# Designed miniproteins, single chains, part 77

Each design is a single chain, and the fold is of that chain. pLDDT is the mean over its residues in the fold that is shown.

## One batch from the design tools (miniprotein)

Design m2665
Fold by ESMFold2-Fast:
Structure m2665 (fold): chain A 83 residues (1-83)
Amino acid sequence: ARAAQEALREELLEVARAVADGLAAAGLSPEEARALAVGLAEGALTVLRRAGFSEEELREAADEIARILGLSEAEREAVLAAV
């Protein structure tokens, strides 16, 4: 159902926000923080893809996740290409 897909998307965005806050507080190196952010974005998009989201909806979700996690446009496109 579309309502279940929307709820999943919103929960993944909330997790991304919590992770962004945690990475800011954790004192990780920039390389470690970046690697974790990329891995989380790939994981979230893989879950959404497997849940039946369209290519357009995945691109929109990738834009929002990248914004929350502070990923560049190049990093966002690389994540989309990986899933």
Scores: mean pLDDT 79

Design m2666
Fold by ESMFold2-Fast:
Structure m2666 (fold): chain A 96 residues (1-96)
Amino acid sequence: MLKEEFEKALKELREKYEKGELDLETLKEAMRKGGEKLLKAKDGIGKVAGLTLLEITSFKEINVENLLEALEEVFKKAKDEETKKAVLDLVKESLK
């Protein structure tokens, strides 16, 4: 279920971008905020996910497709449900 919710949210985010309703800076801001939140996790896996999100948002030459791919990779590599849910929540925040 969590994986299906994530895939649906990513599709909605991609559709929003294709309609011109989502810009790169909005997505970068959401990923940075989510990454900072994950860095405060007690578990090392959450901290690594947070570092990954912060690193990708710091790239000078990056597009929305790169950010969506990074979100999918972080979600797939996350070993705990808390980290997966935090990434899903980040995607849902980007849809607002």
Scores: mean pLDDT 76

Design m2667
Fold by ESMFold2-Fast:
Structure m2667 (fold): chain A 61 residues (1-61)
Amino acid sequence: GDAEEWAARGAAAVRAGDLGGAAEAASKLHQMGYDGERARELAERHGGPDAGAAVGGLAGM
């Protein structure tokens, strides 16, 4: 799977208020070896600090 694609989907889900979509993206990133901090940094590149915080927090749980 493409981690950049899942990070972009997670960031889009955060912008739309779709918590389920953000959680799915975070889970996929975690399965690919991205811990909460790495998932945060990757999602932040696609959707800014709010997207990074949301996706990273979910991936770190």
Scores: mean pLDDT 82

Design m2668
Fold by ESMFold2-Fast:
Structure m2668 (fold): chain A 69 residues (1-69)
Amino acid sequence: SEKEKLIEQMQKLLNEAEELAKTDPVARRLAETLRWALQHFDELSLEELKEVLDTFQRLLDAVRAHRAA
């Protein structure tokens, strides 16, 4: 389902955030928040999941851009 695809994308963001969290405190905080959101995904609507995914993807992209040489 579309909701399952969003959860999969959110898990991918969490994996990326956890990797970056080894050296970046912003990524560490993002990983913590994303873990919390994933634990409560059953309580979120499809639209709410899309908003969460979009927000965290933008933030993680910004962290990655600042780390790129």
Scores: mean pLDDT 78

Design m2669
Fold by ESMFold2-Fast:
Structure m2669 (fold): chain A 98 residues (1-98)
Amino acid sequence: MEEEILKLIDELIELARELNLPVVARLAEQMRRLFEDFVAGKISKEEFLFQLDILEGLFLIALSVAKLTGEITDEQAERLYKLLEEVVEKAKALAASQ
């Protein structure tokens, strides 16, 4: 479960780098660190979920800006969105099981 989520976050980071979206890549890297801190017991479930929601929001804003400026296509944005959605859904499910 934890390994699968980390793999999905790594795929998100890789795709963002491939598409030359440095802000999106940094947000995904922050999401990876947040998840690692949660699994290590360094932060509470409530703090984890709060910070995850903030990072998701910032990610969606950065992605929308990249679309509007023509840095990525709608199809590329949809790929990033679906991967982010899967990460967030799995991370929230894991938090709910603990």
Scores: mean pLDDT 87

Design m2670
Fold by ESMFold2-Fast:
Structure m2670 (fold): chain A 60 residues (1-60)
Amino acid sequence: MRYLAVLASKDTPFLAFVGGEDEEQALERARAAIPDLEARLSKIFGKPVELEILGIIDVS
């Protein structure tokens, strides 16, 4: 089975999906990815970018 954590930016048109075998793994991987993604996106857009986890999708 596969689960996807949905990441979104409030201030930019950015959406991403982070996969896991279960909901907990998808959430942990998403949380771990946020700091690096925020830093990279802030450089790309030239402004501070904050990401939030909107939810989890079961794609199994």
Scores: mean pLDDT 80

Design m2671
Fold by ESMFold2-Fast:
Structure m2671 (fold): chain A 68 residues (1-68)
Amino acid sequence: MVREKLEQLIEAANRAVVDPNDEIEQAMLDITLAVLRTSLSNLESDYPKNAEELMKTLENMLNHPRFQ
């Protein structure tokens, strides 16, 4: 289910240890969380293939070395 996947992705992002000296990593984490929050709101109104594409995009972000 998309909601469960998004929740897991949010938890994974929250567990990521962001290097305080790396503003780029902090920005990436913030953007990822913003996208996840927006995605949850959008999913409430529609059942699109967009939901699956979004999950794949989020999984790709989590493949970043920082989240592995």
Scores: mean pLDDT 64

Design m2672
Fold by ESMFold2-Fast:
Structure m2672 (fold): chain A 70 residues (1-70)
Amino acid sequence: MREITDAEILDVFARIYLAIAKVELRHGNKEAALEAADEVYRIADQLESLGDVETAKELRKDAEKIRKEA
């Protein structure tokens, strides 16, 4: 059975926040979408500190798209 790492947990949470941000944007809740995007940036910084630089870069790009659409 595979051991779940802190990096894997953070990646899952970041993707949940990205999904929330996209749903909030569709509903016109720009402020809630920006708050969710800010959490993705925070998680990306933590992932980079754990050595998962590539996942952090992708999450920052996705969060930046949300900020530009808000």
Scores: mean pLDDT 82

Design m2673
Fold by ESMFold2-Fast:
Structure m2673 (fold): chain A 62 residues (1-62)
Amino acid sequence: SEEEGRLAEFKRMLEQLSIEDLERVKKTLENEAKRYAGTDPERARVFEKAAKLAEEQIEKKK
């Protein structure tokens, strides 16, 4: 799907980032998810998935 394709591209980008940059990205995505949770749940869900990918990448680099 288009969503799956975008998340795969995003994951490849995350693999090249430092832990510090990954933590900034994760925080931004979590804030966006919270922002959209009440108005656009589908958009919020995508941001939550993206934030989880950033978190998983942080753990892999530790």
Scores: mean pLDDT 83

Design m2674
Fold by ESMFold2-Fast:
Structure m2674 (fold): chain A 67 residues (1-67)
Amino acid sequence: GNEKLQKLKKLLEGKETVSLEEAREYMLKAGFSEEQAKKAVEILRLLTGGGDEATPMDVLLAARSVL
């Protein structure tokens, strides 16, 4: 679990925001499952108030919630 979060954090380094599509792709690259990435994107939609972009901190919170 924690190693996936560390990989995801590195992929998000230097980014102010990412799209929900990018967040999904980065989670998959970090080793999260398709189901975990899908659930995290739904959490991100709630955190962004229905927006299409999320901060790295929001992505990490959503990813941690699906571990």
Scores: mean pLDDT 84

Design m2675
Fold by ESMFold2-Fast:
Structure m2675 (fold): chain A 118 residues (1-118)
Amino acid sequence: SIRSEIAKKVTQIVGLVLRLVGLEEDVRLNGPRSRADLRAEADAIGLEIVALTKELADLILQSDLSTDEKIAELTSLRNILLQVRAILEQMDASPAVLAAIDATIAELDALIEQLKAE
C-alpha cells in the first residue's frame, strides 16, 4: 500500500539522518577517521536522502491524505532537509551535493505552494 511505502521511506530517511549526525559527531570529537573519508560518506548519505525524499514526496502526493495533511507532511520533510543541509555544510560536503539538497528543498516549496493554491 502507499501508506506502507511512505512509512518505509520515512524510516529509511530517519536512519540516514542518524548516520549523518554520527559522522558530524565523529568530526567534532576528532575521531580516528580521515576528514576526506567522512566527507565522502556524508556526500553519499546526502544524495541517498535526496533520492528517498523525491520518492517520498511523490508517494505523499499520490496518497489519499487530505490537502492539509499533504502540506504538513511535505513541510516536515522540507524541515528535515534544512537540518540535513546544515549538517552537510558543517561537514564541508561537496558543492554538487549541497546544490542537490537546495534544489530538492525548492521542489518541496513549489509543491507546498501548489497545494495551498488548491
Scores: mean pLDDT 89

Design m2676
Fold by ESMFold2-Fast:
Structure m2676 (fold): chain A 94 residues (1-94)
Amino acid sequence: MEEGLRAMFAGRYEEAVKAFEEALRKEPDAFTLQNLAEAYLKLGRYEEAARYAEEALRLDPSLPGAWETLARAYEKLGRLEEAEEYRERARAAR
């Protein structure tokens, strides 16, 4: 986890993906899934970013960062109506 966050800060998104996937194998949790989704978003892999953000939200729907990542991924995929709905959810997240 810490290794993945270091890679994200350094802009090493491929290394971040590997570190977060390794962390998920040890302990699946919503924050790691959110971070993995953000790493895929930074890599321009929008379908993967959306899938992992949705998985994070299934575990914890109160994560505004995961809603924001999902909105940005859908925006990049040209699905603007869904993107706006998810952005609204990010603002409303408790």
Scores: mean pLDDT 84

Design m2677
Fold by ESMFold2-Fast:
Structure m2677 (fold): chain A 80 residues (1-80)
Amino acid sequence: MEEVDKLVEQADKDVAEANRALAAGASPETLRAMAKKIRDDIHKLSDALAETTDPEAARKLVEAMQKAGKALKAISDALA
């Protein structure tokens, strides 16, 4: 659980940073860097989900991945 909570906290932090960058009208370079960090977070969350047998941990990981996916979509829309 401690590792899962740390992964979720990191993903939530990176999503919050991406949302602030989007609100500030950050450069395409900054938005691409944010997207890369969030994709790395999703990979780690996905790997943890594949290894977990704890339903509560799985729920937290899925929620974090959904939030990260929404942030990636917002970045993609801003870069189009």
Scores: mean pLDDT 86

Design m2678
Fold by ESMFold2-Fast:
Structure m2678 (fold): chain A 82 residues (1-82)
Amino acid sequence: MYAVVVTVDTSTEELREKAGEFLAELATKYEAVDVEFEPEGDLLKVRLVFKTEEKAKKAYEDILKFKEEHPEAIVSTEIVEA
């Protein structure tokens, strides 16, 4: 399995809601098998686990696009082996 790890800025309610809704839609769209949350102060690490590398890569590309539109909301993203 493959995971996409996304670090989101949760310092404001607007950033939290915007990133949260996007990641929930993304998990549904690419059929994430697991979603894990790790809070780190004003940051939230979200781990989206996918059954295939193809789905993880598509999710990662959508996250990069969202980061271009909302650079304040997404701090970092990476693909890792789950």
Scores: mean pLDDT 82

Design m2679
Fold by ESMFold2-Fast:
Structure m2679 (fold): chain A 117 residues (1-117)
Amino acid sequence: SAEIEALRKELKPVYEELKDKLPLIKGLSFDEVFAYPLQLITSPDRKEVERFIKGLETRLEIYPDNVLDYILLGLAYEALGDREKAIEYYKKALEIAKKLNAEKAIKLLEKRIARLS
């Protein structure tokens, strides 16, 4: 879909930047990381998105510095129309991205926060 293609174009530079900085995605392709999340958020069944969110929140309790999971939470909450929660998780992702000097992630997150604010 056009929506999936737009998200792929936006997220691929961030994936390329982060794949060498994050042990959890080391050796995983873009599609192994994003194919399921992108399908889910572009055709949102509320209950499926809510289950996905719960899984990410649980994983972040164990791996609180996983910047990708904060980005995915922001995208998932946007898909549900929860702008305040989306901004909250994008800001958490931005804090971690700045510590990683992940310039492409920083730019993506600042742009998404500005759009939602």
Scores: mean pLDDT 87

Design m2680
Fold by ESMFold2-Fast:
Structure m2680 (fold): chain A 75 residues (1-75)
Amino acid sequence: MKITVKFPNGEVIEVDTNNVTYLVGLTLRIIGDELDTGLEYDFYLNGKKIGSNVLSAADNAKDGDVIELVAKPKK
């Protein structure tokens, strides 16, 4: 299956796999500069907020879906 991942800086990455959870996690590690400990990240699946955990996004994702990361200031 193919899943699209959108990052806060406008970068877009396509992941084609039957193990979306693992490869999405690996992709976030590669974009490590975007994952600042001073920021909080929300995950959206096709525009719907599903939580702050990429695993929840990956578990609910299907072929052609879009996972988006939205950075917010941490309080």
Scores: mean pLDDT 64

Design m2681
Fold by ESMFold2-Fast:
Structure m2681 (fold): chain A 70 residues (1-70)
Amino acid sequence: MRVPRNAVERAELEALLFGPTGEEADRERFQALVEQAAKASGEEADALLREAGRYVTREERERAWAEITA
């Protein structure tokens, strides 16, 4: 995984690593929500990141953590 270089990459990383996961991966929906979260603030940004996490599976999150903590 890339080290975050901008607000969108940072939001993507946060949604990948934290919050609830879902059963179905949807990369397009995930990216759209991450981009909106990067432009939002406060509770709106938090809600968008939480929703984005629903399009991330548990396995994807575990791989993301392993890559970051290596």
Scores: mean pLDDT 74

Design m2682
Fold by ESMFold2-Fast:
Structure m2682 (fold): chain A 74 residues (1-74)
Amino acid sequence: MRETARQLAEGLRALGEDVSEEEALEVLRLADDVVAGRMSLEEALAKLKKPILQTLLRTIVNGRRERAAQRAAA
């Protein structure tokens, strides 16, 4: 998880986005809470101030939901 957050922050910075490792880690934690049903996507998005972090959160949540559907089909 920490390594994933670092890689995400580095990748986004390489694309010209101002994202820290801590912000990337927060997005990953919020995505876990949303997918686990502990928090709504709307509540998680409200905790993020930067548009790029909101986009990243939506992308991760959608990707995890698709992966869960694929595992259910296997």
Scores: mean pLDDT 77

Design m2683
Fold by ESMFold2-Fast:
Structure m2683 (fold): chain A 61 residues (1-61)
Amino acid sequence: LPEEVKETIREYAKEKGYSEKDVEEALNFVEAFEKAFKIKLTKEQQINIGLTMLELNASYK
């Protein structure tokens, strides 16, 4: 993933009080999604999917 995408997701997580583990799981999900579907996401799509996964993980805890 591009550093801009990683930093955007980390900064959002820090503001929301989410853990580094939640960030890592969200980033890994975006990479796994691209590999599983053999698609290349835009940076905006990578950020949106990552943030969605981060929020879903938080909502189950």
Scores: mean pLDDT 80

Design m2684
Fold by ESMFold2-Fast:
Structure m2684 (fold): chain A 76 residues (1-76)
Amino acid sequence: MEYVVTAVFDASAAEELRRLLMKLSKMEGFISVSAVREGDRIVVTLRFKDRKSAEKAAEEISKTPGVLSVRVEPAP
């Protein structure tokens, strides 16, 4: 079952986010990523093959400066 990680970042953390996404894209189970800037926020959606990969990614995101929220949910 695929899982989606949705994270919201402060736009001032764009450089930290760029480095994080480079790291996460090399993770086992990574499928895709999209990022949309909405004013002073960046909304990132990542797709993973399984819950374990998604949870590991969410943990890494939670440790990144500028993160405002992180959610993990099953893909529809």
Scores: mean pLDDT 84

Design m2685
Fold by ESMFold2-Fast:
Structure m2685 (fold): chain A 81 residues (1-81)
Amino acid sequence: AAAAAEAAKVAEARKEFGALQSEIKASLPKDFSLEDTPSLTEEDELNEALKVNPGLRELIERAERVAKVLEPEAERARAAA
């Protein structure tokens, strides 16, 4: 029962993480491109996006929290494989 409940939480976290990643990427400015700005790192891209859309900061922080839930599950999956 407890193990099944934890597995359900992890499954929901994986689904939420995927949705958050898609939302963050979709929120990046359309004119933001490595082809146009080849010196940009991923951090620079996030910083520029946060200037345009402050809401992205909250989405990124939420994704980081969800990722913490997935870390132990990923480790168990590797050990089980």
Scores: mean pLDDT 60

Design m2686
Fold by ESMFold2-Fast:
Structure m2686 (fold): chain A 110 residues (1-110)
Amino acid sequence: GLSSVYSTQGLTDLSLQQADQQLSTDPVHSYFVRGRSYYLQGDYDRSLQYYQQSLDLDPDFYVAHFYLGRTYYRQGDYDRAIRYYRRALDIDPDFGDMRDFLDRVRGLYR
C-alpha cells in the first residue's frame, strides 16, 4: 500500500521530531503528525491513539477523522471506517475523491 512506500525510519523520525517541537504551540497538529508517522510505519494501534488525542482537542479537525477512518479500513473494521469518513465529510463536504472512497468502503462491507 501507499503507507509501505513512504514508511522509512528517517522520515518517521523527522515527523516525530517536528511533532515534539510543535506540541506546546499546536498540540492538535502535533498529535496528528505523530499519528501519521505511526500510520506510515504500519503501527495502526499507536496511530489510532494519536489521531484520537488530536480529536479530543479539536473534534472538528476533519483530517484526523479521515485518517481514523482510513486506519480502521486498514484493520478491516469497515463499520468504524464508514462512520469516521462520514464525519469528515460532514465537517468538510468539499472532499471529492474521499466521498468516492467512502462509497467503495461501504460497498465492501457485506
Scores: mean pLDDT 71

Design m2687
Fold by ESMFold2-Fast:
Structure m2687 (fold): chain A 98 residues (1-98)
Amino acid sequence: SEIAEAIAEIVEAIRAGDYERANALLREVAARLDPEERIEFILALEKALEKGLSPEEIKASDPKKLAEEAIEEIAKELNVEPEEIREQIERQVAEVKA
């Protein structure tokens, strides 16, 4: 997955203390993705960092599954159903595409 490889490269840069490279990669990847893919990418990246995954583990992971884990955790923290978070994301994506 191109998204998984991008997340792995960003995490590798962060671990190396190369925050300039990490930020440049993040901006480049986000600019190439549509609004829906961009949200999935950001959520998956944050979850990978939270779990302390290695670049190799990230490349072997499913970014969509990482994003879903992030949504479930956000829903739990806000005391709402995961469906409500997904609907909010879909509304934001539709607004940007309109």
Scores: mean pLDDT 81

Design m2688
Fold by ESMFold2-Fast:
Structure m2688 (fold): chain A 87 residues (1-87)
Amino acid sequence: DEERRLRTILRVYEEVRRLALEAGVPPEAAEEIGGLVGGAVLQGTEEAIERAQEEVRRIASKYVSPEEAEKLGEEVGRLARRAVEEL
């Protein structure tokens, strides 16, 4: 169901954006991070999720500590893998 899939992607986007904001990432970058992870969930592959985690860490590292960027990457990876199971 395309509509259900879109709702799952939007939920992932919103949850990831919130996590990024809580970590100290600015709103514009948090939106970019949310979109990247949502896109990876839509693709549904481990490779896409791993690429998104790398990009999330890269973007977040401009604004937060390396430790926080790594933690955010790990958290979004877990969230994305769980969401793919729901598709």
Scores: mean pLDDT 86

Design m2689
Fold by ESMFold2-Fast:
Structure m2689 (fold): chain A 69 residues (1-69)
Amino acid sequence: MAEKFGEAIKNKDFDQMSQEMLEIKKSLPEDLYQALMKELGQASKKYKDDLDKYSEEAKKIVQKYLEQS
């Protein structure tokens, strides 16, 4: 999940990003999913024009929250 989501960001594969996000949502309780979405939003703003950095940061964020479940 985390690796594929990051690769989808790097490749601008919006269909794959959507699919991976649905699997992440199914894997997390609502509270953790909301926290993950907040951190992804912050990372997306920080690395708006740097997809490689956003991909790296998004992988770390997703992996962190998956480890909580």
Scores: mean pLDDT 82

Design m2690
Fold by ESMFold2-Fast:
Structure m2690 (fold): chain A 95 residues (1-95)
Amino acid sequence: MAQKQEALKKSELLREAGDKLDEAARAVKEDLEEAIKYAEEAKRLMEEAGFDPEPVDEAIELAKEDREKGAIYLGALSGLAYMGSSSYRIEAESL
């Protein structure tokens, strides 16, 4: 398969995952169920990108036990997803 197409697809999936994780992090304190739905959407997007969804599951469980720590972890995962998106975009532009 064309490496450039794969990198672009992964970039877009991780960007969407980052958006969903950011929404989840912001929602945790007001609506835990809504936050979990956003996190589940991000998990699906990460799986489509070929990445391990376990960190998202860890963040969801943490949010159920401690909303503040869960929000911080979800926010950190959002940042990592955006970083991954940018990295794949740079890779695609280099191919």
Scores: mean pLDDT 84

Design m2691
Fold by ESMFold2-Fast:
Formats: C-alpha cells, sequence, structure tokens
Structure m2691 (fold): chain A 55 residues (1-55)
C-alpha cells in the first residue's frame, strides 16, 4: 500500500492515480466556475504525483 502525506492509505498505485484524477477534475471545475484554486489543492496534486513517481 501507499501512504499519502495526509496519512491516507491507498491499496494500490491505481487507486492513487484515480484519486489524483479526481482532484484534477475538481480543480478544473473550480476554474470553469471562475473560482480560484486553493493552494492546498495544488500542493496535494504535486505530492500525489511525487508518490506515483516513487511507487
Amino acid sequence: SIQGPDGTVFKSKEQLEIALQGMEDIIRQLQAQGQQVPQSFLDLVAAMKELIANA
């Protein structure tokens, strides 16, 4: 299993990739609504990408 920086446990790399895609979709939806993306969302996406690269 893979553990995220927030302590969330993923059973596989595929689950982490699905979670990343979901977060990127949320970011895209916020931008489409004319809202600013929180820095915490951008930081989380970066951290998840690093976990996938190192998994």
Scores: mean pLDDT 76

Design m2692
Fold by ESMFold2-Fast:
Structure m2692 (fold): chain A 63 residues (1-63)
Amino acid sequence: GLLTLVAVKDYTAKTPDELSLKKGQKVTGEVVGIDKENKQFYLQLADGKVYLVPGEYVKVAAA
């Protein structure tokens, strides 16, 4: 199933595999993995690519 994440603060991607976020931005994708050590999500977007999303910068949107 798809999840929608909402950015709680701005984030600028530091690598091509990271997703840039603006506070209040919604991103919908499939969570394909979680890096608990680095507090990151692996989120597959509609383009089929998996992006690293820093967990502290996002929350799950209300349904």
Scores: mean pLDDT 77

Design m2693
Fold by ESMFold2-Fast:
Formats: sequence, structure tokens, C-alpha cells
Structure m2693 (fold): chain A 80 residues (1-80)
Amino acid sequence: SAEEERQQLDAQLDRLRAGLEAIMAQNPDDSGLVAEAQDLIAALDQARQLPLDQMVQRLVLLQMRFIGLETEARLRERQA
């Protein structure tokens, strides 16, 4: 149902938010990384306001951006 789909999408957005908050907490002195994570959190909040079909497409893009940011965070940790 549309209600169940929205609940599943909201749960996925909540997981992405938690991951971004963890990245910020682990890298508080990396102002660039923190700014990117904050921008992505704002994009997650905007995604919650979209119709279901647009929300699904936006979630895919947000997941890709999250993976990119997490990869960048890991790379910076290895070079420190």
C-alpha cells in the first residue's frame, strides 16, 4: 500500500540521517565533510515532502551521495 511504501521510505531516510550524523560526530573538525553531511541532511528533509514516486527516485540519488561521502570520510581517515 502507499502507506506501507511511505513508511519504508521514511525508515530508509532515517537510516541515512543516522549515518550522516555518525560521520559528523566522528569527524567534528573536518568542516568540509561536516558541511557536506549537513547539506545532505537538508536534502533528506526535503525528500520527505515529495510524492511517493519522486521520493523513491530522490532516495536512490541520496543513497548514492551518502556512499560517496562515507567513502571520502574513510579515505581521509587513512591519510591522517
Scores: mean pLDDT 85

Design m2694
Fold by ESMFold2-Fast:
Structure m2694 (fold): chain A 60 residues (1-60)
Amino acid sequence: SAGDRAGVEAAAGLEGEDAGTAGAVAAWQSKMRGDEESKAAGIEAARRGNEAAGQSAEAA
């Protein structure tokens, strides 16, 4: 339903959640190699995903 889809987009958005998961995985791998760049990129991607999801809900 339209309301149901709007809720999903507002809450997280599939891409936003995926970005968060990717960030967690990148942080874990970065810990083993000592690369902070991957961790920072993952965190920022997750944050942008959440903002995009919120913006999408407002636009809907």
Scores: mean pLDDT 56

Design m2695
Fold by ESMFold2-Fast:
Structure m2695 (fold): chain A 73 residues (1-73)
Amino acid sequence: SEPLNPAAREAFIARLREEVEKLKATLDPESQAELDKLLEETEARLRAAKTVDEAEAIVAEFEARVKEILEKS
């Protein structure tokens, strides 16, 4: 797997932050709190990631968990 450069890592994090802010505007407070926690956990994982494959796997897991939050809201 390709090494994850700092610019790519920050781009992933910035994109997820933007997505979370847009979703929170349409969700109830409980779902907003779950989404905030998921974002914090995912940012920590992305900052620890060493490769592009690791980062993509982390983002895919984040997207799957966001879907679960939206489906139960």
Scores: mean pLDDT 86

Design m2696
Fold by ESMFold2-Fast:
Order: structure tokens, then C-alpha cells, then sequence
Structure m2696 (fold): chain A 74 residues (1-74)
């Protein structure tokens, strides 16, 4: 179960990073749109978990940057 959660977290980070980079570039998406996008992706991943992988430092940094951008966007 922990392995599945970590894979879902990794995917969530990647999806969140991509969405927030889009917001950063366009400045058009609001926080709610990004949150809904991430939530939808997480639900999908819970039913179709990806293969095992480690988050690594890149994933952690992406999550931190994503959180900062979301906070600024609100």
C-alpha cells in the first residue's frame, strides 16, 4: 500500500508541476482549476496505479514549487 501511495504522490507531483507551469506561463488558470485537475488525476491513479518508482529530489522540489505557485495564484 505504501508503494502505491508513493507512486500516486509522484504522479500527483508531476501532474501538479505541469499544471502550475501552465498557470505560471499563461497566468490564466485559477487555483480552483488547478486543484480540480490534480484531484481528478489522483482519483484516476488510485484506480490505475502506475509502476513503482522513487520520487527523488526532483519530485520533492516540484511539489514545493507547485505549492508556492498555488499559494501565489489565489
Amino acid sequence: SMSQLREQERMAIEIGKAALLKVREDGRLDVKEVEEFIEKQLKELRENPPPPAELGEVGKKALEEARRILEEAE
Scores: mean pLDDT 59

Design m2697
Fold by ESMFold2-Fast:
Structure m2697 (fold): chain A 71 residues (1-71)
Amino acid sequence: RLKEIGEELRRILLESGVSESMAETIARMVEEGDEISLSLARMGLAILKSSGEVSEEDYERAMKLIDEAEE
């Protein structure tokens, strides 16, 4: 479950044009699934959105996946 969520998130970020290393780092944080790792993943996504590397739509899709990982 967490691995599948992380893989889907990585795909979204790569399709948005985020670097492979950054996409992998955020995906691994989501796969860990702990409170700190998920908070860092959300912060990373907010920064990528603010820099214009991810669109509003891709940001919303990615945040939804992190919400699923919290269950």
Scores: mean pLDDT 79

Design m2698
Fold by ESMFold2-Fast:
Structure m2698 (fold): chain A 110 residues (1-110)
Amino acid sequence: MEARKAGEEAYKAAKESGDGKKAGLGAARGMGEGSNYAEKLGSVEGSMGAGSGAMGAATASTSGSPEGAEVAGLAVRSGSEMAEESGTEEASKGGAEAGRAAAEGAKEAG
């Protein structure tokens, strides 16, 4: 699966949650787990992209508003796109896993 598509799904899930704190923390957790997965694939670029998305989502989580939820989702989407743009197959796969984990985290957060 493409990292960009996974990031878009994560963005949608975070935005639909309406809770920036919960969605942002859920997305950050999922993205962090995806970063570890990308590292196992040997993709430093994928790991960095996922880590950047996780940091952005965590930062956005300080806002408990619907706007904060959307910002958290956008950060995850940007991180996934960054991983895909690295131009390696490993980075794209790592970014896709990070995006999927972020989408699940955001959905579980509500």
Scores: mean pLDDT 61

Design m2699
Fold by ESMFold2-Fast:
Structure m2699 (fold): chain A 84 residues (1-84)
Amino acid sequence: AAAEKAREAGYLAMTASGPEATERAQALYEEAVAEIGEEAAERAAVEGAVEALAEITGLPAAEVRRWLEEKRFDALRERLEAVR
């Protein structure tokens, strides 16, 4: 489903590194936007990103969601780099 593509895009954007993974995530997101609209696709992608970030960082999903709501993307990137 289109919402599943958006969730996968959000998950891949957080779990995968490098330009190929970024391009794949973008393509999946654009397909979802075309099918279900930008607002619905963004919501699904955020859910995928929260799931991925919680798994990678070991942080509670609620804390990850709060950081995303506050647009603390730099803090999330630093935490992701710390687990490599």
Scores: mean pLDDT 75

Design m2700
Fold by ESMFold2-Fast:
Structure m2700 (fold): chain A 64 residues (1-64)
Amino acid sequence: SDAELRAMVEEYLARYPGMAELLRTDPVRAEEQLITWLQIRYPEFELSPETRARLMAIFRELAA
């Protein structure tokens, strides 16, 4: 759900506050670092292309 994705991104940004700036300066690297962290933190979480797109939309919203 979007609420679950939002909670995951909020946890990520709380641990790595510099990632909001990384999303502005190097969005490709920011995306890959978020995905890598999620694979380690939530190994059972399935990242479909649709889920990844929603995750990135939320990441951009929260980093604004």
Scores: mean pLDDT 83

